# Designed miniproteins, single chains: the designs that were tried, part 36

Each design is a single chain, and the fold is of that chain. pLDDT is the mean over its residues in the fold that is shown.

## One batch from the design tools (miniprotein)

Design m1313
Fold by ESMFold2-Fast:
Structure m1313 (fold): chain A 111 residues (1-111)
Amino acid sequence: KPRVADVGVAGTMLDDGKSIRVTVAARVEGEPATVRIELYNEKTGELVASGSAEVAPGETATVSGILKNVKPGDKVVLKAKATVEDSGDTIEKVFEFTVPEPGVGSVPREL
């Protein structure tokens, strides 16, 4: 039975100094499956990124989105949800992200 093993988020400040590219990665175990990934701004409920991908066991599905109107040092709370469409298995994790300076990559902390 396919299942989500883990979900993580990474962020990179874009050259405009006002937007971050956020990437959600979900790893699947068991069997090949289609994974749907959604990333929400936890404070507003806004959908920041979504997509789906077919992955083999041990592979990672990724989706990316842009969070706008942020500046270095801002704290944002993001909720990542990954669902295996075939089994209905779902994992949700909440991450606190401190917006980095332009050109500096950062990985959010799980809350």
Scores: mean pLDDT 77

Design m1314
Fold by ESMFold2-Fast:
Structure m1314 (fold): chain A 71 residues (1-71)
Amino acid sequence: LAKSTRDISKLSIEDLEREIKEAEEEKKRLEEELEKETDPKKKQELNAKIVGLEIRIIGLRLDLEALKKAE
């Protein structure tokens, strides 16, 4: 089975919700930087980071749903 570098079994629902919020806030910050960026190479780097955060958020939301279902 694919395993996250983060130990999900050690996290509560509250911890997952906090990490999702933090990741969404980081994504928003990067999106604001992307809007103000004029260098195409920097825009590509920012977009890659945003996509990475979106994937992370999806993973965290799936973990949260799994924990809520277990309760």
Scores: mean pLDDT 76

Design m1315
Fold by ESMFold2-Fast:
Structure m1315 (fold): chain A 57 residues (1-57)
Amino acid sequence: GKELEEFIKELEEKIKELQRELEKLKADPNADPLEIEFLEGMIALLQGMIGWLKSKL
């Protein structure tokens, strides 16, 4: 439904924001490696969820 499509869109926007933050951290030589690993894991999880949700459209 339209509600599911809007929810997926919101999740995709959140992923783009997280990817931007990840790029900033990777560009920073003083960045915490654990923060990088955490963000990479979060992005991968959310991408998997979106793929699953899109399969139900």
Scores: mean pLDDT 84

Design m1316
Fold by ESMFold2-Fast:
Structure m1316 (fold): chain A 64 residues (1-64)
Amino acid sequence: SELEGVAEEARRLVESIEKALGVTLSQEDIDRAIEEAVKLAREGKPEEGLQKAVEIAMKAAERK
């Protein structure tokens, strides 16, 4: 489904951030990033959802 595609892309973006920064995010932070991306995609804003996932992952990485 389209929402499954957004969730998969959000997961890939989070994994790319982990690799780029050399950190492993908590499962809670990963799940939150994906859930917010899917939520915004359901509202017709998939690009904003993916951007929100990146923002959540970056902020979580900075706390490590």
Scores: mean pLDDT 84

Design m1317
Fold by ESMFold2-Fast:
Structure m1317 (fold): chain A 71 residues (1-71)
Amino acid sequence: AEKYFEKGLELYKKGEYEKAKKEFEKAIELDPNFAEAYFFLARVYKELGKEEEAKEYALKAKEITEKEAKA
Protein backbone atom coordinates (compact mmCIF):
# COMPACT_ATOMS: atom_id res chain seq x y z
CA ALA A 1 0.00 0.00 0.00
CA GLU A 2 2.73 2.51 0.99
CA LYS A 3 4.56 2.01 -2.34
CA TYR A 4 1.51 3.16 -4.32
CA PHE A 5 0.83 6.00 -1.87
CA GLU A 6 4.42 7.30 -2.25
CA LYS A 7 4.18 7.17 -6.06
CA GLY A 8 0.84 9.00 -5.86
CA LEU A 9 2.47 11.76 -3.77
CA GLU A 10 5.22 12.26 -6.38
CA LEU A 11 2.63 12.49 -9.17
CA TYR A 12 0.47 14.87 -7.09
CA LYS A 13 3.47 17.19 -6.55
CA LYS A 14 4.05 17.21 -10.33
CA GLY A 15 0.39 18.10 -11.03
CA GLU A 16 -0.29 14.69 -12.63
CA TYR A 17 -3.66 14.40 -10.87
CA GLU A 18 -5.20 11.60 -12.99
CA LYS A 19 -2.10 9.42 -12.48
CA ALA A 20 -1.95 10.32 -8.77
CA LYS A 21 -5.62 9.28 -8.45
CA LYS A 22 -4.87 5.80 -9.84
CA GLU A 23 -1.96 5.27 -7.44
CA PHE A 24 -3.96 6.41 -4.39
CA GLU A 25 -6.86 4.17 -5.47
CA LYS A 26 -4.44 1.21 -5.57
CA ALA A 27 -3.19 2.13 -2.08
CA ILE A 28 -6.71 2.02 -0.58
CA GLU A 29 -7.53 -1.17 -2.55
CA LEU A 30 -4.62 -2.90 -0.77
CA ASP A 31 -5.28 -1.18 2.59
CA PRO A 32 -8.90 0.00 3.01
CA ASN A 33 -7.95 1.62 6.38
CA PHE A 34 -5.25 3.86 4.86
CA ALA A 35 -6.79 7.18 5.99
CA GLU A 36 -3.96 9.31 4.54
CA ALA A 37 -4.54 7.84 1.06
CA TYR A 38 -8.24 8.81 1.30
CA PHE A 39 -7.26 12.38 2.30
CA PHE A 40 -5.04 12.69 -0.78
CA LEU A 41 -7.71 11.12 -3.02
CA ALA A 42 -10.09 13.85 -1.77
CA ARG A 43 -7.50 16.51 -2.69
CA VAL A 44 -6.97 14.96 -6.14
CA TYR A 45 -10.72 14.85 -6.86
CA LYS A 46 -10.99 18.50 -5.80
CA GLU A 47 -8.16 19.45 -8.21
CA LEU A 48 -9.99 17.55 -10.97
CA GLY A 49 -13.18 19.57 -10.27
CA LYS A 50 -15.07 16.59 -8.81
CA GLU A 51 -16.21 18.26 -5.59
CA GLU A 52 -18.83 15.63 -4.64
CA GLU A 53 -16.35 12.73 -4.86
CA ALA A 54 -13.80 14.85 -2.97
CA LYS A 55 -16.29 15.23 -0.09
CA GLU A 56 -17.00 11.48 -0.03
CA TYR A 57 -13.31 10.56 0.25
CA ALA A 58 -12.70 13.25 2.90
CA LEU A 59 -15.56 11.83 5.00
CA LYS A 60 -14.19 8.29 4.57
CA ALA A 61 -10.76 9.44 5.76
CA LYS A 62 -12.35 11.05 8.83
CA GLU A 63 -14.30 7.85 9.65
CA ILE A 64 -11.11 5.76 9.48
CA THR A 65 -9.19 8.28 11.63
CA GLU A 66 -11.97 8.24 14.28
CA LYS A 67 -12.01 4.41 14.25
CA GLU A 68 -8.20 4.29 14.75
CA ALA A 69 -8.45 6.78 17.65
CA LYS A 70 -10.92 4.44 19.41
CA ALA A 71 -8.92 1.27 18.72
Scores: mean pLDDT 78

Design m1318
Fold by ESMFold2-Fast:
Structure m1318 (fold): chain A 58 residues (1-58)
Amino acid sequence: EEELKKKKELLEFYNRLLEAMDAEDFDKVEELLKELGIDAKVNSGVEAFQALAKNLKK
């Protein structure tokens, strides 16, 4: 139950991240990535995706 809720919140978080990337609001993207523990400067959707992908490669 709690596990399911946590996964749902994470999915919504990623959806917000993708929405910010699509809107080219990179300040918002950096803020969202920081909430996931990713400190990265991004100037494009590609850079944001790369930062996220690097975090997932652990």
Scores: mean pLDDT 73

Design m1319
Fold by ESMFold2-Fast:
Structure m1319 (fold): chain A 73 residues (1-73)
Amino acid sequence: MEFPIYDEEGRLLGIYTPGKDVKTFKPTDQRATGPMYEILFKDGSTVRIPASISVEDLIEFMKDVNAVGVSGR
C-alpha cells in the first residue's frame, strides 16, 4: 500500500510505504485536496491521509504506525 501523507495544515509530507517512519517526513508546499482521515499518534501529533483509501489500507496503516485514534472527514 502507498498513499500521500499530509500534516495537520494539509501540507504534503510524502508518500507512505510500509515500514517508513512518518516522523522523518518534512512539510512541502503541496496541499491536500478532498476529504481526509485524521490519524492520532501516542505523542498527541496527527497526520492526515486521503479518505479515499480502502478500509483495509487504513487499518494496516494505523497498525503499522501504532496509531491511537482516527477521526473521519
Scores: mean pLDDT 74

Design m1320
Fold by ESMFold2-Fast:
Structure m1320 (fold): chain A 55 residues (1-55)
Amino acid sequence: SLEEELNRLEKEANELQREAVRLINLGRYDEAAELAKKSQELAKKVKELKEKLES
């Protein structure tokens, strides 16, 4: 369902954000930036799915 897909994407985005923060603390800025970018792309998909559910 769309709700299950939404929950899965939100979980994945949160995991990527946590890993990006961890990498920043380790001084691995390039890798952190890549994960942060991926997290933002997933956040955009979450927003689009929420808008579709509200339609």
Scores: mean pLDDT 83

Design m1321
Fold by ESMFold2-Fast:
Structure m1321 (fold): chain A 100 residues (1-100)
Amino acid sequence: IEKEIKELIKEIDEVEAEIDRLMAELARAYAAGDDARVRRLLAELEELLKKLEELVKKLEELAKKSEDEELKKEAKEKIKEARQLLAAARELMERARAAL
């Protein structure tokens, strides 16, 4: 369980970095009025957000089963960060879609 939690946190970090990069690209494409690029980036972000949601759910389940209090705290912080990123990404995506 402890090893699995650490591996999930690492996977979440990697997915979050990809989402941050694509969000920055989406914001630039949206500001430039590049509709074709906005549509492609929206599709890519939808896939990554779905992946992040699945990883967060797995992390929540494993964290509840762990006896390591420090690892549980790290998992809780990662889940909170991931949920904030999911909300921010969805808000940006909605604004970008509304401009199409």
Scores: mean pLDDT 86

Design m1322
Fold by ESMFold2-Fast:
Structure m1322 (fold): chain A 66 residues (1-66)
Amino acid sequence: AEPDPETRKLLLRAGKILQDYENGDITKEEAIKELRELYEKSDPKAREMILNAARAFGIDIEEIEK
């Protein structure tokens, strides 16, 4: 089963933020700020997926959870 439309939009935005960071289009600080804003709007399942994706891109998940 796929996530609902709102959760899917949040996850797609998280993916774009991480891709922009990896490509050097945004700073690590900007990526963390934007991911934290998405994390606050997400349900527990989406939050876990955002943290796992961020970890895969080398971002400290503790900075997102704050």
Scores: mean pLDDT 78

Design m1323
Fold by ESMFold2-Fast:
Structure m1323 (fold): chain A 81 residues (1-81)
Amino acid sequence: SKLKEALEEAARLTREAAKEAEDPEVAKKLEELAEEILRAVREGRLEEARELAKEAAALLEKAGFTEKAKRIDELLEEAVA
């Protein structure tokens, strides 16, 4: 369940960034990734959700949301330690 909690938090951070994003296309991609992570978690596809969260972190880093990207990476690392 630690991984599930980490993935839900990753989705929350991704959605927060979507609301803050100045570029509408970036905002849309971040919101779509957050929804996909939450759907995968709900369906028990935790490995897929983890890969989606990594994609979200990479997009966040590219978009300048460096602190949110680092936090997602930390959450995922803690969940598998």
Scores: mean pLDDT 87

Design m1324
Fold by ESMFold2-Fast:
Structure m1324 (fold): chain A 102 residues (1-102)
Amino acid sequence: DEEKIRKLAEEAYEIAKNANEEDVQKWMQFIKENSEPTEELIIKQLTLAAYLDNLSPEELVKKVLERIELLRNGKSLAEEDRTPAELYIGGAARDLLLLEEA
């Protein structure tokens, strides 16, 4: 659902725009401690991606949709493209797919 992804990306962007280093460290820890797919986990992953790579909502939507397509085809990014931000995009895409299956 592209519209749902766009809404989550817009929420993540607004949070990232107002974030500080303490917020970032707290959310990184939350992601490490939580593996259950929730909208909160997805928003935190997208927020960290937006913060780390200074991504717009449009760029977040594009990257998530591209990563969902790769995951559906059993593919992954090249190792050289696996930045921390791209790993958070991958986590969000995976969790979105898991939520749709539930």
Scores: mean pLDDT 83

Design m1325
Fold by ESMFold2-Fast:
Structure m1325 (fold): chain A 79 residues (1-79)
Amino acid sequence: MEEAERLAEEAVELARRAAEEAAADAAAGKPPSEEALRLAEEAERLAREAAALAAEVSEEAEREVRRRVAEVVAEAAAA
């Protein structure tokens, strides 16, 4: 039970970190893309929704949460 919530929380934290990195890039004088910010926000929303599902289903749902967050984080980094 708590393991499912822990993995879901880690997904949320990963999404937040992606947003923080995008902000750091802007501070370094890099032209930040609105798409990068949108992807980070979407990752956080998906992670929250998936976290609720993971708490109900557990194993399979946790895997999907991690996969979705990882893909969005990679996309945000590529922006």
Scores: mean pLDDT 63

Design m1326
Fold by ESMFold2-Fast:
Structure m1326 (fold): chain A 58 residues (1-58)
Amino acid sequence: GIKLVALKDFTAKKADELSLKKGDKLELLKIVNGDFVKVKSLKSGKEGLVPASVLKLV
């Protein structure tokens, strides 16, 4: 799948969002809208929505 890395910390504010730490490695699952993507954390195996702006392609 498409690999991503977190550029900065993100704290989930809603139940469907995923908290991230800077440097966390992720897999892109789905583009939801222009602002949010659904990802899977490779560290925890958890899935959730995160802002696309905090992510970079690897």
Scores: mean pLDDT 83

Design m1327
Fold by ESMFold2-Fast:
Structure m1327 (fold): chain A 70 residues (1-70)
Amino acid sequence: MEKLNKLKEAIDRLKAAQTLDERGEIGAEIVKILNEIADDPEARSAIAQALVDGKTPEEAKNIAEEAKKK
């Protein structure tokens, strides 16, 4: 949960970022957090997309668990 909250904060910062340098730094942070949350690339993509779409960290966790079962 703590890492999912950090990931949501990083995604919100990415949406607010106005320069390519800021987007690059935040993007690298997002990738690092995603790798710590999930080992499966499909689950990582599902979590990132859910948070970008405005889902809660709890909803993103449920989506990742579903993706892992497939």
Scores: mean pLDDT 75

Design m1328
Fold by ESMFold2-Fast:
Structure m1328 (fold): chain A 57 residues (1-57)
Amino acid sequence: ISLSPAEAAALGLSGREHGVLQLVSRGYSQKQIATMLGISQATVSRLTRRVRARLGL
């Protein structure tokens, strides 16, 4: 799954939510994404869930 910045904005995704989506689409694990963004793995999980909800997944 990949979105342009314009598509992400149209779906109401925050920059952080868009960043998480891009990293997930590139095959990074939640642990790797948490380390790269300086947030907890639980936060990555919540952001991923919100993105999936906004995409209707």
Scores: mean pLDDT 74

Design m1329
Fold by ESMFold2-Fast:
Structure m1329 (fold): chain A 63 residues (1-63)
Amino acid sequence: GAARERAIALARELAEAAMKLFLSHYPDGEGSVEQIGEDTFRATVKTADKTLTYEVDARYFLL
């Protein structure tokens, strides 16, 4: 339904925002966002020395 669609869109936007924030501190890093479950997104930034990840679950945005 519309509420779930909005929650999924918000979760993707937050994952993308997290990726961009990581890249602002690690500009030579490789950023990606992937959907790892029906309602879960993972932002990843790979650098020469480490990998940063942040996961967002759209279910927490359902009213």
Scores: mean pLDDT 82

Design m1330
Fold by ESMFold2-Fast:
Structure m1330 (fold): chain A 79 residues (1-79)
Amino acid sequence: SDEEAIEKAKELAKEALEALKAGDVETARRLLQEAIKEASKSKSEKGKKLLEGLQTALRELDNGDVVAAMSGLEDALKI
């Protein structure tokens, strides 16, 4: 369901944020990619907004901007 996809994506995104706070960028990247896959299963507006936020956070992480990635994940988790 849309609700299950959003819930799982948020759990993975929370774990990714915790990994970044611990300095584990490799684990955070993997978890964030998994969160994106789960969010992409939702067709709801909430799921689409979550997906966009997670994709932005991954892009920031790929650019080496860990602070921006963390901020983006915190904002996405408020959706």
Scores: mean pLDDT 88

Design m1331
Fold by ESMFold2-Fast:
Structure m1331 (fold): chain A 70 residues (1-70)
Amino acid sequence: SAVRRELEELVRRAEEVVRTGTPEEGRRAIAEVYDAASRALQAGVDREAAEEGLGGATRIQRELDAREAA
């Protein structure tokens, strides 16, 4: 679906930004994934892709938190 493609692209971007950018840029990129996934859930569109996007965002957030705590 278009929603799945968008969420997969946002997750990949968030992974890259957390790895190469500032913590602030990482937080913004992760927020974009949560926002897109939340909109998809509210609209009832592609629940599976939205759940996978939320899982990806949560995983990336934990990586960012670990890097900031190091």
Scores: mean pLDDT 86

Design m1332
Fold by ESMFold2-Fast:
Structure m1332 (fold): chain A 57 residues (1-57)
Amino acid sequence: SAAELEEKRRRLAELERELARIEELLRTLSGVARKVAEAEIERLRAEIERLKREIAA
């Protein structure tokens, strides 16, 4: 539905903003905190790619 598509687009924008925020924080992180942030970035990228595919379909 149009409402579902709009919600997915809004969610995509939210995830892209969160990814940008964590990538910026990554520059200041080290050790375990950096590894946790890197894992979160990979999860966000996977979710973003999934949503992009769903929106394009």
Scores: mean pLDDT 86

Design m1333
Fold by ESMFold2-Fast:
Structure m1333 (fold): chain A 91 residues (1-91)
Amino acid sequence: MEEVRRSLLAFGFSEEFIEKIEKGELSDEEIEKKIKERVEELLKQHQKNLDELHPDLPEEDRKRVLESARKHIEEISEKLKKKLLEVRKKS
């Protein structure tokens, strides 16, 4: 759990949310929903940063950067989800 807890904190989840997961208070559906919401928040932040720092960036390059960021964030989120489900199955 400590490794998973650190990964969740690094992904931006609150300690309150992590404690609810550890106590088994959240369903798998609720966990998946929260992970999806966090992915969307991170993608929105990347888009905002790109808009503010590089407003003159061509649309094609902008799309490529955002698509790369999306794939990376989704990969991390899937790994976290898998680890969480494995921990819950053993508990």
Scores: mean pLDDT 77

Design m1334
Fold by ESMFold2-Fast:
Structure m1334 (fold): chain A 77 residues (1-77)
Amino acid sequence: KTISSEKAIEAAESGIEALKYLAEEHPEAAEAFEKAIKGAEAIKEEASKKESLTAEQILKIGKENGAETLAEAMAAR
C-alpha cells in the first residue's frame, strides 16, 4: 500500500500533462482541471521530500488541495 516517491512523481507528471491537454480542449471545465493540476503538483512536491508515500497520504494531500478524484486514482495505482 506504499507508493515509491519515483512512481508518485511519474503518476503526478502524467496526470498534469493529461489535465493540461483536457483544459485546452474543454475550457468550460478549466477551473476543475486547474484545481486537479494544483493537487497533482502538491503530491509531486511531497513525494520529492520523501522516499515513499502511503495511499492515505496521497488521498489526504489531494483532498486538501481540491483534487480528490485524481488522488484516488493515483492511490489505487
Scores: mean pLDDT 71

Design m1335
Fold by ESMFold2-Fast:
Structure m1335 (fold): chain A 100 residues (1-100)
Amino acid sequence: SKEEKIREIVRLAIAANLYAVAATISDGETARQDAEGVADSLREMAKIAKELGLNDYAEKLEKIADEVRQAAENGDFDRVLELAREGMKIADEAIEKIKK
């Protein structure tokens, strides 16, 4: 249902931010795996947004997921956290649009 998809977007946004925080306090391979969790969560949110007809928001979330991977490759986990927070804001905007 639409309500189930909305709840899943919220859960994924929370998960992305928890992974991002974990990446900032971790080192090496663990930090990279946490950043992959951020990117994967954002991509799954994009997929659900697309299923809801929110293609513009899906494209924004996919772009942020790609930027998360690039930041992680550069060892910039503070940027990963910034991007995860941006993804949460986009998710909030997408949810408000489908409620109206």
Scores: mean pLDDT 88

Design m1336
Fold by ESMFold2-Fast:
Structure m1336 (fold): chain A 59 residues (1-59)
Amino acid sequence: MEIVRATKDVKSDAPFFLSLKKGDLVEVLKRLNSDLALVRSLATGEEGVVGVGVLEKVA
C-alpha cells in the first residue's frame, strides 16, 4: 500500500479529479502516467485523479 501526502490545497471542478486539502493522506491505487495518479482519500474514502506533483512520499 503506497500512502502519500498532499503538499498543498488542490481544488478541481473537472470530472474524475479529486479535491484535496494540504496534509491529506491518500492511497495510490494506480499511476496513470508521469503526471497523474488515481488515488483514494484515507479521510473520506473518495477516489479520483490527482497530479503527482502535489503528492509527497510518507516514509
Scores: mean pLDDT 79

Design m1337
Fold by ESMFold2-Fast:
Structure m1337 (fold): chain A 83 residues (1-83)
Amino acid sequence: MEHLERALEALRAGRYEEAARHARAAVEAHRDDPALRAAALSALAMALGRLGREEEAARAREEAARLAEEAIRSGELERLLAA
C-alpha cells in the first residue's frame, strides 16, 4: 500500500516523475492482486501522460482497464453465486 499511497500523493503534488517511480513499485509489489495492480497502473498512466510519455501512458491505461474489468467480472460472478 505505501507505494500506491506515495504515487497518489505525488500526483496531487504535481510531482509526476516521483509519482511514476512509486506507481511502478506498486505495480511490482501487487503483481498477485489485480485490483491493486490496476489502481497502480492507472496512477502510472496519469503520471506518464503528464510527463508527455503518451505511448507508455496508453499501454498502462490499457492494462489497468483489462485488470479492472477482470476484477469486476470476478466480483460479479462471486456475488451472483452467493445470492
Scores: mean pLDDT 79

Design m1338
Fold by ESMFold2-Fast:
Structure m1338 (fold): chain A 70 residues (1-70)
Amino acid sequence: MEEELEEDLRLLEEADTPEAREQLELQRRVQELVEAGLLDEVREASRYAAAGEREKAREVLERGLERKRA
């Protein structure tokens, strides 16, 4: 999983498009939440992303990162 995520990030970096850069930032936030042990937020964000609801996915990730800082 972690190795696969790193590989995906490398492919996005090679693409060097604005959309790929936004996707890289999203994936980095997911990784931070995984490292913090906030797996419920990661799963919820993944469900929204799979449904095409990227804004809701980002809101969940931001909420998780804020909880990590608290």
Scores: mean pLDDT 69

Design m1339
Fold by ESMFold2-Fast:
Structure m1339 (fold): chain A 60 residues (1-60)
Amino acid sequence: EEEEKKRDLEGIEETEAVLDRNRASLQAALATDPSNPAVKYALKRLEEERKAIEEARKKL
């Protein structure tokens, strides 16, 4: 976690908005094909990015 500047908070907010949008799309796709490995893989990557954002906020 490296949130030393207020600039990091701006980046977090922007990234969070994009991730929310992408996650909604992937969740819809996953609901259609629950065992689709490509969708699960993409969702896992989004979850990792979301987790990084949450950790950045938590540490501050």
Scores: mean pLDDT 73

Design m1340
Fold by ESMFold2-Fast:
Structure m1340 (fold): chain A 67 residues (1-67)
Amino acid sequence: MARKKLEELLEEVAKLHGATEEQREAARKQMEALLKELKEKYKLSDEEIAKLIEELRKKNKEILAKR
C-alpha cells in the first residue's frame, strides 16, 4: 500500500514539473530505497508509511488552498 501511495505522489509531482522518463526512473529507484530504509531503520509498517504520505499530501493541499 505505501509503495502505491508514494508512486501516485511521485507521478503527480513528475507531471506537474514535466519530468523526463530518465528522471522518473531515477525517482522510482530513490522511492524504493526510501521505502526500504523506512521499514528497516525506522521499523515503520506499510500502513504507517501510507498514513504519513497521505498526511503530507493533505498538508500540501491545505497550503496551496490558502494562496
Scores: mean pLDDT 70

Design m1341
Fold by ESMFold2-Fast:
Structure m1341 (fold): chain A 67 residues (1-67)
Amino acid sequence: VKEALIKGILGADERKDLETMRDMIENAYELGVEAEVIIEALEEAKPYLSEEAQKLVDELIEELKKR
């Protein structure tokens, strides 16, 4: 699961599709993926992302930590 999320995050950034990145993370949570696992995937992908995607990742991690 984590590997699939990382690949999806990287792919969305490569396409400059930050809306799909957000939707993918929200869908993973709705499908029952643990918030901790999603946060771990976001943290692992972050160093390889554009500055815009890194900002979105920080926002998503903050949102998930409140759940």
Scores: mean pLDDT 79

Design m1342
Fold by ESMFold2-Fast:
Structure m1342 (fold): chain A 66 residues (1-66)
Amino acid sequence: MEELRRRLADTLRTLIDNDERLSPEEKQEYLDRIDEALTLPPEEGLKRLIELLTDYNLKHLEQLKK
């Protein structure tokens, strides 16, 4: 569980940092959410990271619609 949470967090940080479509403020918001998830118990943190990934994908769809 902890290894999966750490791996997912690292992957999301890299994905967000390299996404030129996100403003600096949006990147900071996502990074803060990742850091918050890492302060929670492993199971709850993993759920928060999955929610973040879902939100990130939805945001990409919304930006394409504009």
Scores: mean pLDDT 76

Design m1343
Fold by ESMFold2-Fast:
Structure m1343 (fold): chain A 77 residues (1-77)
Amino acid sequence: SKEQEAARYMTAAGIAFIGGDEETAVELLEKAYELAKDNPELQKEIARFARRMAELSTDPEVRERFKKLAEEIEKKA
């Protein structure tokens, strides 16, 4: 399902972030969000993940991308 695929992208984003590949992490989370368009609960989880990654990110450009993703999701909810 799209929901299961979105969850896999979220897991992959977390792994990429822990591994120091913050740019790949945000790209994977953006893909998760596209797949979760019809699932408000998963969208909330993605927004929380994005907020946390923004706080932990060492890259200012990546941090801003995570913030924008969270804001986009929150605006639609």
Scores: mean pLDDT 85

Design m1344
Fold by ESMFold2-Fast:
Structure m1344 (fold): chain A 69 residues (1-69)
Amino acid sequence: EEKKKRIEELKKELEELERQRKELEEEIEKLKKLPETPENRRRIVVLESALGLLEAAISYLEKKLKELE
């Protein structure tokens, strides 16, 4: 059952990416609670950019998983 293995692999990848997304969201929230300094603002922008790329990857894998199911 090759299809079952592909589904399991995609689910594992999605789970890992979703964990990373949650971690980035938590880091962004923590930074937003700190004083608004130029350094903290730059860090937030970098993390938000990384979050956007991660969300795009999640959407791509979700589409692949839906096609296999």
Scores: mean pLDDT 82

Design m1345
Fold by ESMFold2-Fast:
Structure m1345 (fold): chain A 57 residues (1-57)
Amino acid sequence: SREELEKKLKEAKEALEKAKKELEESKDASVETQIGLELRVIGEELDVELLEEKLKK
């Protein structure tokens, strides 16, 4: 339903914000950890974009 998509979008935006904060705090982390966090941010951004596109139709 549209309402379920809106809820998923809110959750995806919150997950994206959390991932961005973790990446910002990872300055002292290993290169492998930083790459993993960057990939997570990209994945969360794609999820938000996909859900926003579904909600436009």
Scores: mean pLDDT 82

Design m1346
Fold by ESMFold2-Fast:
Structure m1346 (fold): chain A 81 residues (1-81)
Amino acid sequence: SKKEEVEKLLDELIELAKNDKNLSEETKKKLVEFKKAFEEEAADDEGYIELLDGLETLIKQEKNPSEELIKKIEEIKKLLS
């Protein structure tokens, strides 16, 4: 299902973020909070896209933005669209 595909990509995103030594702890925390919100069904697909846009913006503002993290966020956004 779409939900299972999104959850798989979120798990991959969180694992990449956890192993990224250059990513701030604040951004890592917000990624974990997003996964929790998704699992708790706290928003609709449009709301999740808005939250993912915010996360992508935070990652792009990091000293060394991860292209791999940005790509995963874009894949999740595409599934939710």
Scores: mean pLDDT 83

Design m1347
Fold by ESMFold2-Fast:
Structure m1347 (fold): chain A 60 residues (1-60)
Amino acid sequence: SMAEKKKKQEEILKLLKEHLDFMGIKVSDEKLQEILDELLKEYSIDELLEDLKKLLENMK
């Protein structure tokens, strides 16, 4: 559903922000959306969500 896709995109944005914050990188919400849009050209929503979860789990 569109609502399910939107929820997954919001989770990806949250995970991207957490990853970048951990790296000390500050980005605007507009830039985060641009990054998501570029990633969605190459990867599915489900692939991005799983990859970002794994990436954050490996960062301590």
Scores: mean pLDDT 79

Design m1348
Fold by ESMFold2-Fast:
Structure m1348 (fold): chain A 61 residues (1-61)
Amino acid sequence: MKEEKLKAIEETLGPEVAKELADKSVEEIQKFVLQDVADRLRKIGEEIQEEIEKKKAEEEA
């Protein structure tokens, strides 16, 4: 829940930070995190694809 996350932030970072976060929508923060995760997954997928191609080349050789 958004309220629980804001309370946890307030306890950890203080009420001033909680006010700034309350002014900003939690949706923007979540979108930023989701974009970062998607970018990382994309990079991992590319690395896995390279490893698969390399292994297949070795098996056929």
Scores: mean pLDDT 68

Design m1349
Fold by ESMFold2-Fast:
Structure m1349 (fold): chain A 76 residues (1-76)
Amino acid sequence: MVEEKARELAEKAKEHTRKLALKLGASEEDAEKAAELAGEAARAYALGDKKKAEELAKKAEELIKEAAAETLAKAA
């Protein structure tokens, strides 16, 4: 069941990424954006599109770093 596996992996990736981003100080909005990209990456990976999965995962990581840096800058 490709669709079921893709959904399950996407949900796990999304939840993990959202929690991690929030823990690092990202806003709820930025955490959700990063989580969505991570979920799409996991889904692409499950469907066999490894290149798209890597690209989306990279974008999610960059968003988390950017959001965390902005939060720290505002606090300083």
Scores: mean pLDDT 78

Design m1350
Fold by ESMFold2-Fast:
Structure m1350 (fold): chain A 92 residues (1-92)
Amino acid sequence: ADPEEIDKEVEITLYLIQGYVALKGGDYETAVKYFEKALEIDPNNAKAHLMLGKAYYKLGEKDKALEYFEKARQVGSPEVREEAEKLIEEIK
C-alpha cells in the first residue's frame, strides 16, 4: 500500500469520527464541516455522504439531506445503500 494513501485514509477516518461526535452532541454545523473535510480528501466516500445527509437533515435542510443520501446510495457498499434508502424513505 502507498503510505500517502494510508495517511489519507487515517485522516478521513478521524474526520468521520469528529463529525460523528459533533452530530451526536447536537453541533450539526461542526458535523457538516468535518464530513466536508472527509469529502475534500475522498469525494466518493459513501459514509461521508451518508453522515453529511444526516447532519443537513438535523439542520432542517431536507433537500440537501436527500441529495447526499442519494449520493451515498450511488457510491456506497450494500450496507450504506440500505441505510441511505431507508433514510430517503423516512424523510421524503
Scores: mean pLDDT 84

